# Designed miniproteins, single chains, part 18

Each design is a single chain, and the fold is of that chain. pLDDT is the mean over its residues in the fold that is shown.

## One batch from the design tools (miniprotein)

Design m641
Fold by ESMFold2-Fast:
Structure m641 (fold): chain A 79 residues (1-79)
Amino acid sequence: SMEEKDKLFSELTKAQGPSDAALELALGIVEGSVGAVERALARGADPRAKTAEGLTAADIAEKVGAEEVAKVLREAEEK
């Protein structure tokens, strides 16, 4: 649902901390944009940061159906 999607993105930005990189990461997940996610990671977004529920950015991308973005984030967690 839209309400669940908004909640997941709020938790993602809280986990990353307030930054331009965190906002670009959240927008990339919303838009399903691999390029935006890669730019956010290059600018210091943390692919390993966890929400209060223990979810990573990749977990959130999977929950909102951004499968290509989720794959990129999973690969970033292994580096």
Scores: mean pLDDT 76

Design m642
Fold by ESMFold2-Fast:
Formats: C-alpha cells, sequence, structure tokens
Structure m642 (fold): chain A 84 residues (1-84)
C-alpha cells in the first residue's frame, strides 16, 4: 500500500512540474518530466498486481507522450494529470 501511494504522489508531482515547465515554454523539460511521471504511474499500477491494467495505463501514457510530440501538449498533460 505505501509503495503504491508514494508512486502515485511522485507521478502527480512530476506531472504538475511538467505542466509548469510547459507553461514556461521549456518543452524539452516538460517532455522529460512527463516521461518520468508516466513511468511512476505505470509502476504504481504494476504494484497493484491487476492483470492487464498496467499495460492499459502504459498505452495511455505512451499515447499522451506522442500527442505532446505532435504539438498537443496541453491535451497530453491533462490526460497524464487525470491518470495520476
Amino acid sequence: MEKVKKLREEARKLAEEALTAYQNGDFDKALELMRKAGEALVEAYREQKRPGLADRVRSLVDGAIEAFKAGDGEAALQTLLALA
């Protein structure tokens, strides 16, 4: 329980830091922080040991990162924050 809580808190913090970097025009830093937030979020769902759920969350995170790279940074960050 504690490890999942810490991973979700870390993912949320990193996602909020990514949004701040994006708003400041630092797109490279925002993308790096999004990747870190996504990794923490996927690990949190793996720790919950629910079959297929971690894989589904991974697909949603990967989709958000691709949307960010395509220029939909705001939508991508909102998706990541909603998952965290």
Scores: mean pLDDT 81

Design m643
Fold by ESMFold2-Fast:
Structure m643 (fold): chain A 72 residues (1-72)
Amino acid sequence: MEEEEKILEEFKKEVEELKKKKFNSEEEMLKAIEELEKKAIETFKKIKNKELQQELLKLVGELQEYLKKVFP
């Protein structure tokens, strides 16, 4: 569980940094989102604990809602 908790915490930080980041272009932002989504998939595959999987899905949902507000 320690490894899985660390992986989830790292992902949480990346989501928060993305939300705070100011982008110079739409392309830069889309690239950052693509990288984060790829990392989310990799992170989900590494997590076996159901509670941590639920937290990851919640973070992904929060990111999707944030993106809908930034790019309606």
Scores: mean pLDDT 75

Design m644
Fold by ESMFold2-Fast:
Structure m644 (fold): chain A 60 residues (1-60)
Amino acid sequence: AAALRARGAEWRARLDARGLSLAQAAEALGISRSTLSAILRGEVAPSPEVERRLRVLLGL
């Protein structure tokens, strides 16, 4: 959905701004790189746990 894509794009931009690679972020979150990629593309909604972890990782 558009909302998931917008949120994923924001998270991707914040990862890039922090110099975190997709692999590093996925490792820190305890998920696969494929799952994180899908979340950042807005194809999959993250679980509440993953979303909380991701927000902390990105510093909001």
Scores: mean pLDDT 80

Design m645
Fold by ESMFold2-Fast:
Structure m645 (fold): chain A 55 residues (1-55)
Amino acid sequence: SAAEMAAQARTGAEAAARLGVPEAAKAFRDSAEHAEKGDLEGAREGLRRGGQYLG
């Protein structure tokens, strides 16, 4: 669901921030905002980019 994607994205943002990767944290926050607006495709793209920044 959109709520689950938003929660996953926000968890990813916190993890990325703790790892010191601000680009990943931003991508995950952008993903959460897309999910909260109902843009699930934008949310998936943000999750993909966040993961790529982490390696």
Scores: mean pLDDT 85

Design m646
Fold by ESMFold2-Fast:
Structure m646 (fold): chain A 58 residues (1-58)
Amino acid sequence: GAYEEGRELMERAIELARQGKKEEAFKLGGRGYALMVEAGHEEEARRLAREAMEAVAA
């Protein structure tokens, strides 16, 4: 469902961020975030988005 797809996209975005692929990470992360928010999991989506941004900054 949308939640599972969104979460997988967010997890992949975090991996891409760790690899320094910032543009790809933001694109996938944005899509994953939108899917999770649509599914009612906004708080978890915000937490994963913060983790992805921290991975880019590291």
Scores: mean pLDDT 84

Design m647
Fold by ESMFold2-Fast:
Formats: sequence, structure tokens, C-alpha cells
Structure m647 (fold): chain A 83 residues (1-83)
Amino acid sequence: MPSLEELFAAFAERFATMSPEEAVELIDELTEEILKRYPGLDAEEIRELTEMAKALVRQGRMDEALALVRQMLLLAAEKVAAQ
């Protein structure tokens, strides 16, 4: 299965060319994948970051939304490194 970093890289490439609606769907897919792979993460914190990223997408602030998605991935990677 692809790593979270590989999934993020694929999503980042798609954000440059997709509609806000498609970007919101990809953010939700990435969030569910993160929570499935790292059940030790604070699900509420990850979901809050997801909602903020989706709000930024709806405002046309795609770079800021992508930065929040990357932050979620870094939180997951940090949790794995601590184990």
C-alpha cells in the first residue's frame, strides 16, 4: 500500500488542477486514510484540521489548505516515529 507521504504527494499534484469540490473529497479521503493507519492520533484534532482545510479550499486558498493537509501528515509521521 502507498505511504501517507506518497498519498499526500499524489493529492498535492491533483490540487493544482481540480475543482474545490474534488479537492474537498480528496481531503476527506486522506483524513480517513490517516486515521485508519494511525489510530493513536487525536481523531478530533485531525478532523478539526480537515474542516479548516476544506474551508480554505472553499475560499480559493488552495496553498493554505494544502499546508494544513501536510500538517496532518506530519502529525501522523511524528506519532509513528515516537513508537
Scores: mean pLDDT 75

Design m648
Fold by ESMFold2-Fast:
Structure m648 (fold): chain A 91 residues (1-91)
Amino acid sequence: MEEVERLLKELEEALEELKKNKEEELAEALEKAKELVEKHREEGVLASIWYDEETDTIYIAFYRKDGDSYVVDVTKYKNGEEIGKTTFTAK
């Protein structure tokens, strides 16, 4: 619980910095990641965001627990639009 609340606060702080620096596409991706964490916060969900400058692509990895495993949903965004989604299962 507290870890999810800490993550949400960190996401909010990062979002404010991105908006201040006029990184609008990164800010939109971060807002989407925050929304996903908020929806699943009781389930101990995590999110990570990274930007690949060479491909101009933003990746949002959403981590959720499924039984004794973790499932990672990775969504790719370019120019504010979803261009792909892939799901991985980690033991």
Scores: mean pLDDT 63

Design m649
Fold by ESMFold2-Fast:
Structure m649 (fold): chain A 67 residues (1-67)
Amino acid sequence: NHLEFGMIYLNKGDYEKAIEHFKKAIAEDPTNAQAWLYLGEAYEKLGDTKSAARYYAKAEELKKAAE
């Protein structure tokens, strides 16, 4: 599944492929807070801290909305 492939690429340091798979996971389920969190981590590793912050905020909103 795309979330698992994204995590594998993130762990290998292939952040661009990780982003591609996490975006596909989000397209399948945009309420998956974990996918948004990992997308933020991948952008942070690329040095795009502004995009990372936006995706972390989205993950937090989704986690809060689920409660």
Scores: mean pLDDT 85

Design m651
Fold by ESMFold2-Fast:
Structure m651 (fold): chain A 55 residues (1-55)
Amino acid sequence: MKTITVDRKEHSLEEIRELLGKLAKEYGLTPEQVGEALGSISPEDAETYTIKLIV
């Protein structure tokens, strides 16, 4: 199991979505997996402005 972490502090949600789309292509993730990661940010991740993808 591999976790990819993206910092939300310096980027808009749209910019993060584009970056995650690039990473999804590189690591073979589906758009659904990327959408789930963006839609279900834990309270801890929201506090740290972090989005995590599990690949």
Scores: mean pLDDT 60

Design m652
Fold by ESMFold2-Fast:
Formats: structure tokens, sequence, C-alpha cells
Structure m652 (fold): chain A 60 residues (1-60)
């Protein structure tokens, strides 16, 4: 099970990131805790790499 998280610059960004990630990783659980977005699930190595890239993009 993979657990990936990032802190976003705003609540608006956190919500946008969560919606985007839920669309890309429908089998994963996406959580929003304040400004932090977490993706949890049984992800392949390719999906983990993609999720890390997307989370890093939203963390800017």
Amino acid sequence: MAVLSVETPSLHTAIGAALSLMGEFPEATVKVEGLRVTVEGELSEEQVARAREELARWAA
C-alpha cells in the first residue's frame, strides 16, 4: 500500500488537487486534511511515480 502526501498553498488548491487525483486514481483513497492532500492505495510503481509528480505540481 502506497501513502503519498503533500501540503498545498491554499484550501482552494487542496480541494482542486484532491478532485484531480480522485479522477486519475479512482481506486485510491484521497484525503484532505487542512492544506494537506494524501493519496493512499494499492498503486503500481508507475502509478506511485505519477502520483508523486502530480502531488509535487500541486505543492508549488
Scores: mean pLDDT 80

Design m653
Fold by ESMFold2-Fast:
Structure m653 (fold): chain A 51 residues (1-51)
Amino acid sequence: MSLLDEEAEKELDKKAKEITGLPIKDLTPEQQELVKKTLSDDDKARLDEFS
């Protein structure tokens, strides 16, 4: 079993629910792209705090 992939899906699922109120698996591919970009942007914001 790919536990690492499941961890990634959990992160996406949390963010998907935060943005859309739906789990990642219930989203369209376009909405999944939005969630992925938001996670990436969140990581950028974290890095920006350290400049």
Scores: mean pLDDT 69

Design m654
Fold by ESMFold2-Fast:
Structure m654 (fold): chain A 104 residues (1-104)
Amino acid sequence: ARAEVERLLREAVRYLGEAARGAAEVDPELAPRVERLLRAVRAAADAALREEDPARAAEILENLAAMVEAQGALLGARAAEASPEVAELIARAVEAVRRAAEAA
């Protein structure tokens, strides 16, 4: 479970990093918001992977998944107006976090 969770969280961070770079080229106002989501995902991922209690780690990831789903929907809708590619990267990051929470 831990290796799968770590892999999925790493994929989510990669997708959000690519989305932030893409957003900077097409919607400069969107880029800082994607970067804030990326920082939140990194912080929560670090906390979950550091947590020794599996139930608490799962709770951290469940809370992260809910936040990323809500924020990802808003950011993805904005991104879709300028770049379907950036919107898809955000959607892939949301899915990776959801799968990480389910695997925990």
Scores: mean pLDDT 88

Design m655
Fold by ESMFold2-Fast:
Structure m655 (fold): chain A 69 residues (1-69)
Amino acid sequence: HMSEEAQKLLDEARKALRNGDYEKAVKLFEEAVKIDPNNKEAYTLLAEAYRRLGDLEKANEWQIKAAYL
């Protein structure tokens, strides 16, 4: 049960992550998670984006949330 809107945000977020636009990736993944809060992949990639930004506290928080989905 994933909306086309959530899928589009995830695709854009993954592209931003690959291009090194970590701040943009975080923003897009957070938007995707708000639309589909049960998407484990989005939580895992959001944790990765925060880790790439050096925000280890936020990275750990989202990784734990992903593990409990």
Scores: mean pLDDT 83

Design m656
Fold by ESMFold2-Fast:
Structure m656 (fold): chain A 65 residues (1-65)
Amino acid sequence: LELQRLALLLAALEICDEKGYITLEELKEICEKLKVSEELAKELLKAAEEKGYLTREELVELLSK
């Protein structure tokens, strides 16, 4: 598992623990702060675009690949 994927998962899970989901905007902010690769950022943002957010379960599935 790449360190970027793990760091993203941990940061995103903190937000999910507060409200149960992470919004597209919050996900963009985390990707910018952690200097995530453009490829990984695009993958996650595309998944969130369909409904504007990702749940805890969706984050784990996407970032555990």
Scores: mean pLDDT 77

Design m657
Fold by ESMFold2-Fast:
Structure m657 (fold): chain A 68 residues (1-68)
Amino acid sequence: MRRGELAVRYAKAALKTAEMLGDENAKKEASRLYQEAVEAFEKGDVERAVSLAQRAMDLAVEAIKKKK
C-alpha cells in the first residue's frame, strides 16, 4: 500500500530533521523508530509502520520546539 511507503519516508524525514538540528537524543530515537517502521512495512504491517512514523515525527517536532 502507498501508506506504508509514505510512513517509511516520513520516519526518514524525521530522522533527517533531528540530524540537521544536532539533537543526538532525538536522532537516536528517530533512527530506532525509522528502522522499526521499515521492518513493519517489509512484514506488511502498515498500521504499525504508520504508528512508528508518527512517533518519529512527534520527536522531530519536539526537537524543533526546543531549539526555538
Scores: mean pLDDT 80

Design m659
Fold by ESMFold2-Fast:
Structure m659 (fold): chain A 85 residues (1-85)
Amino acid sequence: ELEERVKKLEEEIKKNPSADLYLELGRVYYELGDYDKAIEAFEKAIKLDPNNVEAYFLLSRIYYEKKGDVEKAKEYYNKAKELIS
C-alpha cells in the first residue's frame, strides 16, 4: 500500500533525513496523485542536496504536466541541465 510506504519513509526520515529519502517520499506522493506533497518533498531533497538532478527533473515535470506552470517547469529543467553539463 502506498500509504504504508509513506509511513515507513517518514519514520526513516525522522531517524536520519537525507535527499534520497525525500526523493523517494516525493515519488510515492506522485504515485498517490498528491502533487503538492510531492513538490514539497522534492524541494526538501534539493535543499539537502542542491546537485540532485533527478529532483529538478521531477519538479519540472510536475509543474508542466500537473500544475500547468510552464515558467517554473522551464526554470527547474534548465537547472537540471546546468548540473549535467
Scores: mean pLDDT 87

Design m660
Fold by ESMFold2-Fast:
Structure m660 (fold): chain A 99 residues (1-99)
Amino acid sequence: MVEEDEVMQLMAEGSKAMKEGDYEKAAEYFEKAVKLDPGNMLARNGLVVALKKAGKYEKAAEVLRETADALEEMAKKFGSESLLRRAEIYRKEAEELAA
């Protein structure tokens, strides 16, 4: 299977699970999408939202830190202060969720 097609299907399944209120299942689908495409910010955001709605705040904080790391790498590659600022916001959110 082409990875892009699989990622899109996992994100669609995650979105469906979110709409059905099955947040744990949604988190599982988004986590698989992130593993296949670690740079996919939409999949990472979906995973964080699903984990928060499932009450898994510690894991949501971990995903936010990993997303901040990915944004910092992109910021360095593209020279983007906007991405660096977004990474800082995600790190602060992770600190608040883990408290």
Scores: mean pLDDT 83

Design m661
Fold by ESMFold2-Fast:
Parts: structure tokens; C-alpha cells; sequence
Structure m661 (fold): chain A 110 residues (1-110)
């Protein structure tokens, strides 16, 4: 069901947010890469939920999820380049967007 997909999208986005925060705190390349993988997966789930429901809340969750994936990928790239300050900044942005994605996905699941 569309509500079940929205609930899965919310869980995925919460996971992506936690991974992004861990990457920001640790400064490790492996943590930043893991957070990027989680964010990309969560964004894909959000898109599927938005397509299934067509609600404004699901669409906003998908948009925030795409921004989270964008910033998590930038954080991983910066971490791999040894730019710890940019990596932390992008990981923090990724976490904020993933948290918003989870919030709207939860609304779509109601």
C-alpha cells in the first residue's frame, strides 16, 4: 500500500539521518561513504512512496530525500579528498534534509 511505502521511506530516511550525523561526528571516510549509500537508498524509497501516493507530503519527503543524498555524496567526496571541514559541513546538511524527509514521510504514512 502507499501508506506502507511511506512508512518504509520514513524508516529509511531516519537511518540516513543517523548515518549522516555519525559521519559528521567521526570524520571517517568509511562513515561518510556509508552515509551516502544510506541516503541514496532512502531517496529511492521516498521517490517510490511519492509515486504510489501522489500526496504533497510524500512529494516533499522525496524532495528532501534527494537533497540529503546530494549532500551526503558531497560529504563522502570531501572526506575522500581529505577536506574534513567541508565533509563535516555537508554531512550535517545531509542529516538535516534526511530528518525533514523522515518527518514528511511519516505524515504521508498517516
Amino acid sequence: SAKKLAAEAARSAEGAARAARAAAESGKVEAAVGAAVAAVGAAAMGKLAAEASGTEEAKKAAEFGEEAAKYATKAATAAAAGDKEEAKKYAEEAAKYAEEAAKYAKKAAE
Scores: mean pLDDT 89

Design m662
Fold by ESMFold2-Fast:
Structure m662 (fold): chain A 76 residues (1-76)
Amino acid sequence: MPPTEEELEEARRLAEEILADPSLLSLYAGSLDAASQAYLMRNLTEEALIRAVLAMKRARRERGSSLEKVAVPLPA
């Protein structure tokens, strides 16, 4: 299911906040699987952060769990 406009705006806002203060990444990286964490730590971009936030929100909706490690769909 595609994300709602509200989810996209939230993800974009959060990505901008993390880009302004990269220390915030540590709060979100812990929710991602090891490969996704490594990718984000090396490739900190707005697009990657938006994908990570949307993937976490989607996984939470699907499973109803906030603690499950999430794999982010990485760009080719």
Scores: mean pLDDT 66

Design m663
Fold by ESMFold2-Fast:
Structure m663 (fold): chain A 60 residues (1-60)
Amino acid sequence: MSAEEIAKEAGELAEEALEKGADPEKIKELLDQIVVALSNNDLKKAEELVKELKALVEKL
């Protein structure tokens, strides 16, 4: 995934997770980590964090 695609997917997944009753603090923490990874051009770490966020959504 490109940085733009990662950012878009992370935002959509975070919104869905919050709508499903996920912990806002945990979602914020994951989003902050994704932003830091993207700022460091660490696409592998950003993708891994997006997968973690997606797994949270799928369990709700």
Scores: mean pLDDT 81

Design m665
Fold by ESMFold2-Fast:
Structure m665 (fold): chain A 87 residues (1-87)
Amino acid sequence: KSFDEYLQKAEEYIKKKDYKGAAEYLEKAIKLRPNLSPLWAELGYVYYKNKDYKKAVEYFKKALELDPNHELTKLYLIEASNKAKKE
């Protein structure tokens, strides 16, 4: 399947609030294009929504390694880090 098809599937799952399904297709898209910061940020966001805060932290950090100036991703990283410590 194409990169664009994986992104479309991820968005469909996000709309359904199926964050586990969304993560699966975002991970497939990232395997094809691993240097796109927005994909890592979106993967972090879907794990955050699925309450997997440790994975959310991991993927937000990866997004910020690629694009350190993304303010929204910085905010989510702080929130996910705080929640991961509390569980």
Scores: mean pLDDT 84

Design m666
Fold by ESMFold2-Fast:
Structure m666 (fold): chain A 62 residues (1-62)
Amino acid sequence: PEIPETGEEAVLLADEAKKLYKEGRYEEADELLEKAAEGLSRITGLPKELVYKAMRETLEAE
């Protein structure tokens, strides 16, 4: 998938990454999470690294 342009697309991509992570497909989940974080960073103005870290922590907690 490409980098999302809307918050809705970014959320869908993050949800897909979470599903892949639960399936043990960690590398694929990481790729999707990275793209979701990039998209959310552009939309929110927050640093990509901070967004990615927050998303990673929530994904690992579940």
Scores: mean pLDDT 77

Design m667
Fold by ESMFold2-Fast:
Parts: C-alpha cells; structure tokens; sequence
Structure m667 (fold): chain A 56 residues (1-56)
C-alpha cells in the first residue's frame, strides 16, 4: 500500500518507528513539533508526511 511505502521511507530517512509514523495521521501540531525536536528532523517535512498519510 502507499502507506507502507511512506512508512518505510520515513523509517530510513528520519529514524521514526512504524508506530510513530502512523501516529502522525492523528498528531496535533504540538506533537509534530515535539517529534521533530526529538529526532532532529524538519517540522515541515513531518507535516508534509502527515498530510500525505491522511490523503491515503
């Protein structure tokens, strides 16, 4: 599925777990900011990923 492709990409490029990537679909803006800070990744990139996952 398209979701599995995006999950695999996020795990490889951002170091997020499968559960953390899936949680992005229901994450608040504050939760996305906190996750970005913990992993040292772009908040904008996580928001784009969340939007892509929601569109599936």
Amino acid sequence: SGADVLIGLAQREMGLSRAEVLALRTASPAEIRALAERYGVSEAALRSLADALRSL
Scores: mean pLDDT 83

Design m668
Fold by ESMFold2-Fast:
Structure m668 (fold): chain A 70 residues (1-70)
Amino acid sequence: SELSKKLAEKGQELHEVGTKGQEEVERAKEDPEKAKELQKQRDEEVGKLSKEVTDLHNELEEAERKKKEE
């Protein structure tokens, strides 16, 4: 389904953003101000994507539930 595809795509994005963001923070360790800014940007992006993944997962569960109770 389109929801399953979107969930898989957003889940992959979340994983990639989290991994890349952590690497950026570690590389900026010698500049603590830059590291803090990168950490904040990563946390905001991860939070946004996590919410999107949760919302899609809930939509998929609801759709499957309605299909099974039909």
Scores: mean pLDDT 76

Design m669
Fold by ESMFold2-Fast:
Structure m669 (fold): chain A 90 residues (1-90)
Amino acid sequence: SPLAALADRLLAALGRLAEWARARGDEALAANAENQRAVLEALAASGDEALLLAVGIEIARTAARVARSLGEEDLAAELDALLAGLEALA
């Protein structure tokens, strides 16, 4: 489904954010990104598509703001595109 594809891409983007943070010694940011991934994985496994969509939008929005604040332009652009895709499904 389009939602499942966007959720999978958001999980991958959060994983890259966590790896970026760990490479720079930002363990708090890495832990936060991994916690958001765990939440999305649990929601995807639950089958609650409405809740997955609503939470996915908030996670994508927050992650995009974080990536922009860090100067990670490519990751921020990817997260903004994922946010737009999720909002189009709402």
Scores: mean pLDDT 89

Design m670
Fold by ESMFold2-Fast:
Structure m670 (fold): chain A 68 residues (1-68)
Amino acid sequence: MSPFVRETKAMLAAGAGVAEFEALFRRWVRAGVSREDLAAGFIVLGNAGVSEADLQRLGDVVREELAA
């Protein structure tokens, strides 16, 4: 399992909110996480019941960092 997906699961288990996931996703995009690992992270969050609005917000964060 990728380090990014492992950290995402650990933060879910800790009860992290959307702001903490925004910071996590920005950091891993800047570190060069693969698109496949990013997709796996979104699947993990969706399966855990993170709202569509929060998932959309995280998608916007990822697109912003990839465009930089």
Scores: mean pLDDT 85

Design m671
Fold by ESMFold2-Fast:
Structure m671 (fold): chain A 86 residues (1-86)
Amino acid sequence: MLEEAIEENVRLARELFGEEAAPLFREAAELHAEALELKAAGKEEEAIELFEEAGELVAEALRVGGAEELAEEARRESRRLVEKLR
């Protein structure tokens, strides 16, 4: 249930980081979902690119929400996921 997962992530983001951060988390979740579909289709290079973009959006959302330290952690987590896709 892709839409359900995205909406739940957006709801949590709004609660934790505020209304301004929520749209950025939604965009990141959509890119993450697209990356997973590309990975499943064997398009690993394209999937990695979207995972990197999603990670940047999560970091920006956290920064907008006033959580600078969490933004740095999100970028580090994104790099870890990209490495795991190899």
Scores: mean pLDDT 77

Design m672
Fold by ESMFold2-Fast:
Structure m672 (fold): chain A 68 residues (1-68)
Amino acid sequence: MSPEEIELLQRAAGNVKRALELGDPEVIKYALKAVDEVVAAIDAGDLEKAKKYIDEAEEYIKKKEKEQ
């Protein structure tokens, strides 16, 4: 794996950790789905798509944090 791919996976893992800290099952499911989408995009060589999924997951989690 490239260093860039590892960094993207670390960011995705960080999103899952934040979702777990919220304790909301729907947010956790969303974060896990986003990890699967990031992995699929990396496997396809589409790093821009992987970044988009990470950014969308981060925005979603941030929105849910503000709603609680």
Scores: mean pLDDT 82

Design m673
Fold by ESMFold2-Fast:
Structure m673 (fold): chain A 58 residues (1-58)
Amino acid sequence: TLTVNKVANILMKEVSNETAAELAAAAYQGAPLEEIAEKAKKAGASEKTVEEAVKTIK
């Protein structure tokens, strides 16, 4: 729960609230980190933001 909120907040800096929430929920549900990273980058997140989100998931 706390991790989901942190990931969403990191992604919301550069992508839409809906996309950030969807990606954070997918990570919590066990989606592969590589897929989360690729989708975030496709949505407009920078490499730095993606790295911060991935580090926060665990």
Scores: mean pLDDT 78

Design m674
Fold by ESMFold2-Fast:
Structure m674 (fold): chain A 101 residues (1-101)
Amino acid sequence: MRDEVIKEVQETTERIIEILKSSDDPNAEEAAKKIQEITEETIKRLAAAKSAAELRAVLQEYFAEVSKVVSEYLPMDSEAARQIERELEELAGRVEEIFAA
């Protein structure tokens, strides 16, 4: 469970970084850097988590922090912001499947 959640967070962040690298928004590079820093801290917290409840709490913080970076650095109607929101929604679905198994 924990290792599967960590892998899903890593793969989702890699796709988010690729979305930002493909963006022509002048703040995309700074947003990518902030999201990478959030992901590194999230992985450390997930590795230390001892229960499914703790994994869920760490994931909720990850979603909140990534969404905050997107809202602060990208225009609300940007294609990159919409693609990142879809990636986070898909991650939420995949981790619920992991918790149900």
Scores: mean pLDDT 85

Design m675
Fold by ESMFold2-Fast:
Structure m675 (fold): chain A 68 residues (1-68)
Amino acid sequence: RPSSEERFQAAMAQVDKEKDPAAALTLLRVALAETRRLYEETGDPRLAELAAQIERRLAEAEAQVAAA
């Protein structure tokens, strides 16, 4: 039973607290890689939805770094 939502929420909270955009990108990339790995192993569509949310947040963080 995946605790993926709890892991997602914890990762997003850590990203929100991180003031360094580069460090925030690293945290998001790790969270995305772990979520994708679990999805490949389980096929759980909830993990695909969480991965999409992380990808969206990562794109926003990358845009922020590019704009700075």
Scores: mean pLDDT 75

Design m676
Fold by ESMFold2-Fast:
Structure m676 (fold): chain A 72 residues (1-72)
Amino acid sequence: MLSREEVLEQLERLAKMLSTIDPELAKEAEELLERLKKGEISTEEAVKRRQEIGIRYASLVSPVAEAVGRAQ
């Protein structure tokens, strides 16, 4: 299980990556990060939401990820 600090770091990295590819998903990741920082959601809830964002991202970029390969 991930610590709160690990989840915060993962969300920050995910938001930065997504801001280049999909600003709407980046916004969701940023909102989740802020909510976790404020204690408005639990670490477990943040992990779940982060996974959902990651799955959505993977669905959107699967062929592009193979060809182009990344986002900063």
Scores: mean pLDDT 73

Design m677
Fold by ESMFold2-Fast:
Structure m677 (fold): chain A 65 residues (1-65)
Amino acid sequence: KEEEIERLEAEIKRLEEERERLLEELRKAVEEGASREEIAKLIGRILRAIGEIFELELRLKKLKA
């Protein structure tokens, strides 16, 4: 269980880094006047990453219970 917890925590950290990168891309896209469609795509990717992080965090909670 402890090794599985460590793997899940590492995966969450990786996804958090990806989310941060996508947020920076979104900030630049807005500053550069990207289309609403391009901005919407970036927002969609960010929401997906957030969802995956949430799912892994729930798995960690169940594993610790």
Scores: mean pLDDT 83

Design m678
Fold by ESMFold2-Fast:
Parts: structure tokens; sequence; C-alpha cells
Structure m678 (fold): chain A 79 residues (1-79)
């Protein structure tokens, strides 16, 4: 399987970056379609944000497939 590279940016507030990275990685390792990964990763991150009391957090996910890796860029804004 291709290695997954996750970049997290924005204002996460109390949300641990590690929790976001783990959620994204779990999705990206199971799927090959970038559009599907974007959708499922966005949903997974929203669930993480909800678990920290931030259901209104803005989540943006961009996925790029390269020959060597699946690159996922995440931007979160909680305020």
Amino acid sequence: KKPVRVEVSGDLGPIPESAVRMAVRAVAEKHDDPEEIEKLATEAIRKVAESFGLPDAEVKVEVKLTEDAIEVRVEIRVG
C-alpha cells in the first residue's frame, strides 16, 4: 500500500493534531479514490471535532495522489 502523508493546518483549538492525523490515515489506507478519501476524511475529522465539543468547526480536505504517496492536506478552523 502507498504511504499516507498528512499535513494539518489552521486553528485546531483543543483538538490534538495527532487525533486528526490518525483519523485521516485510517481512511486513506482503506481507499484508492481521492474523491472518496476527501469525503470520508472530512466526515471523520468532523466526528473528531464533535467529540471535542466543536461540531461547527470548518473542515477542508484536499487529496493528491502521487506515484509514491497519498498526500492529504487538512485545514481546520474552530473559531
Scores: mean pLDDT 82

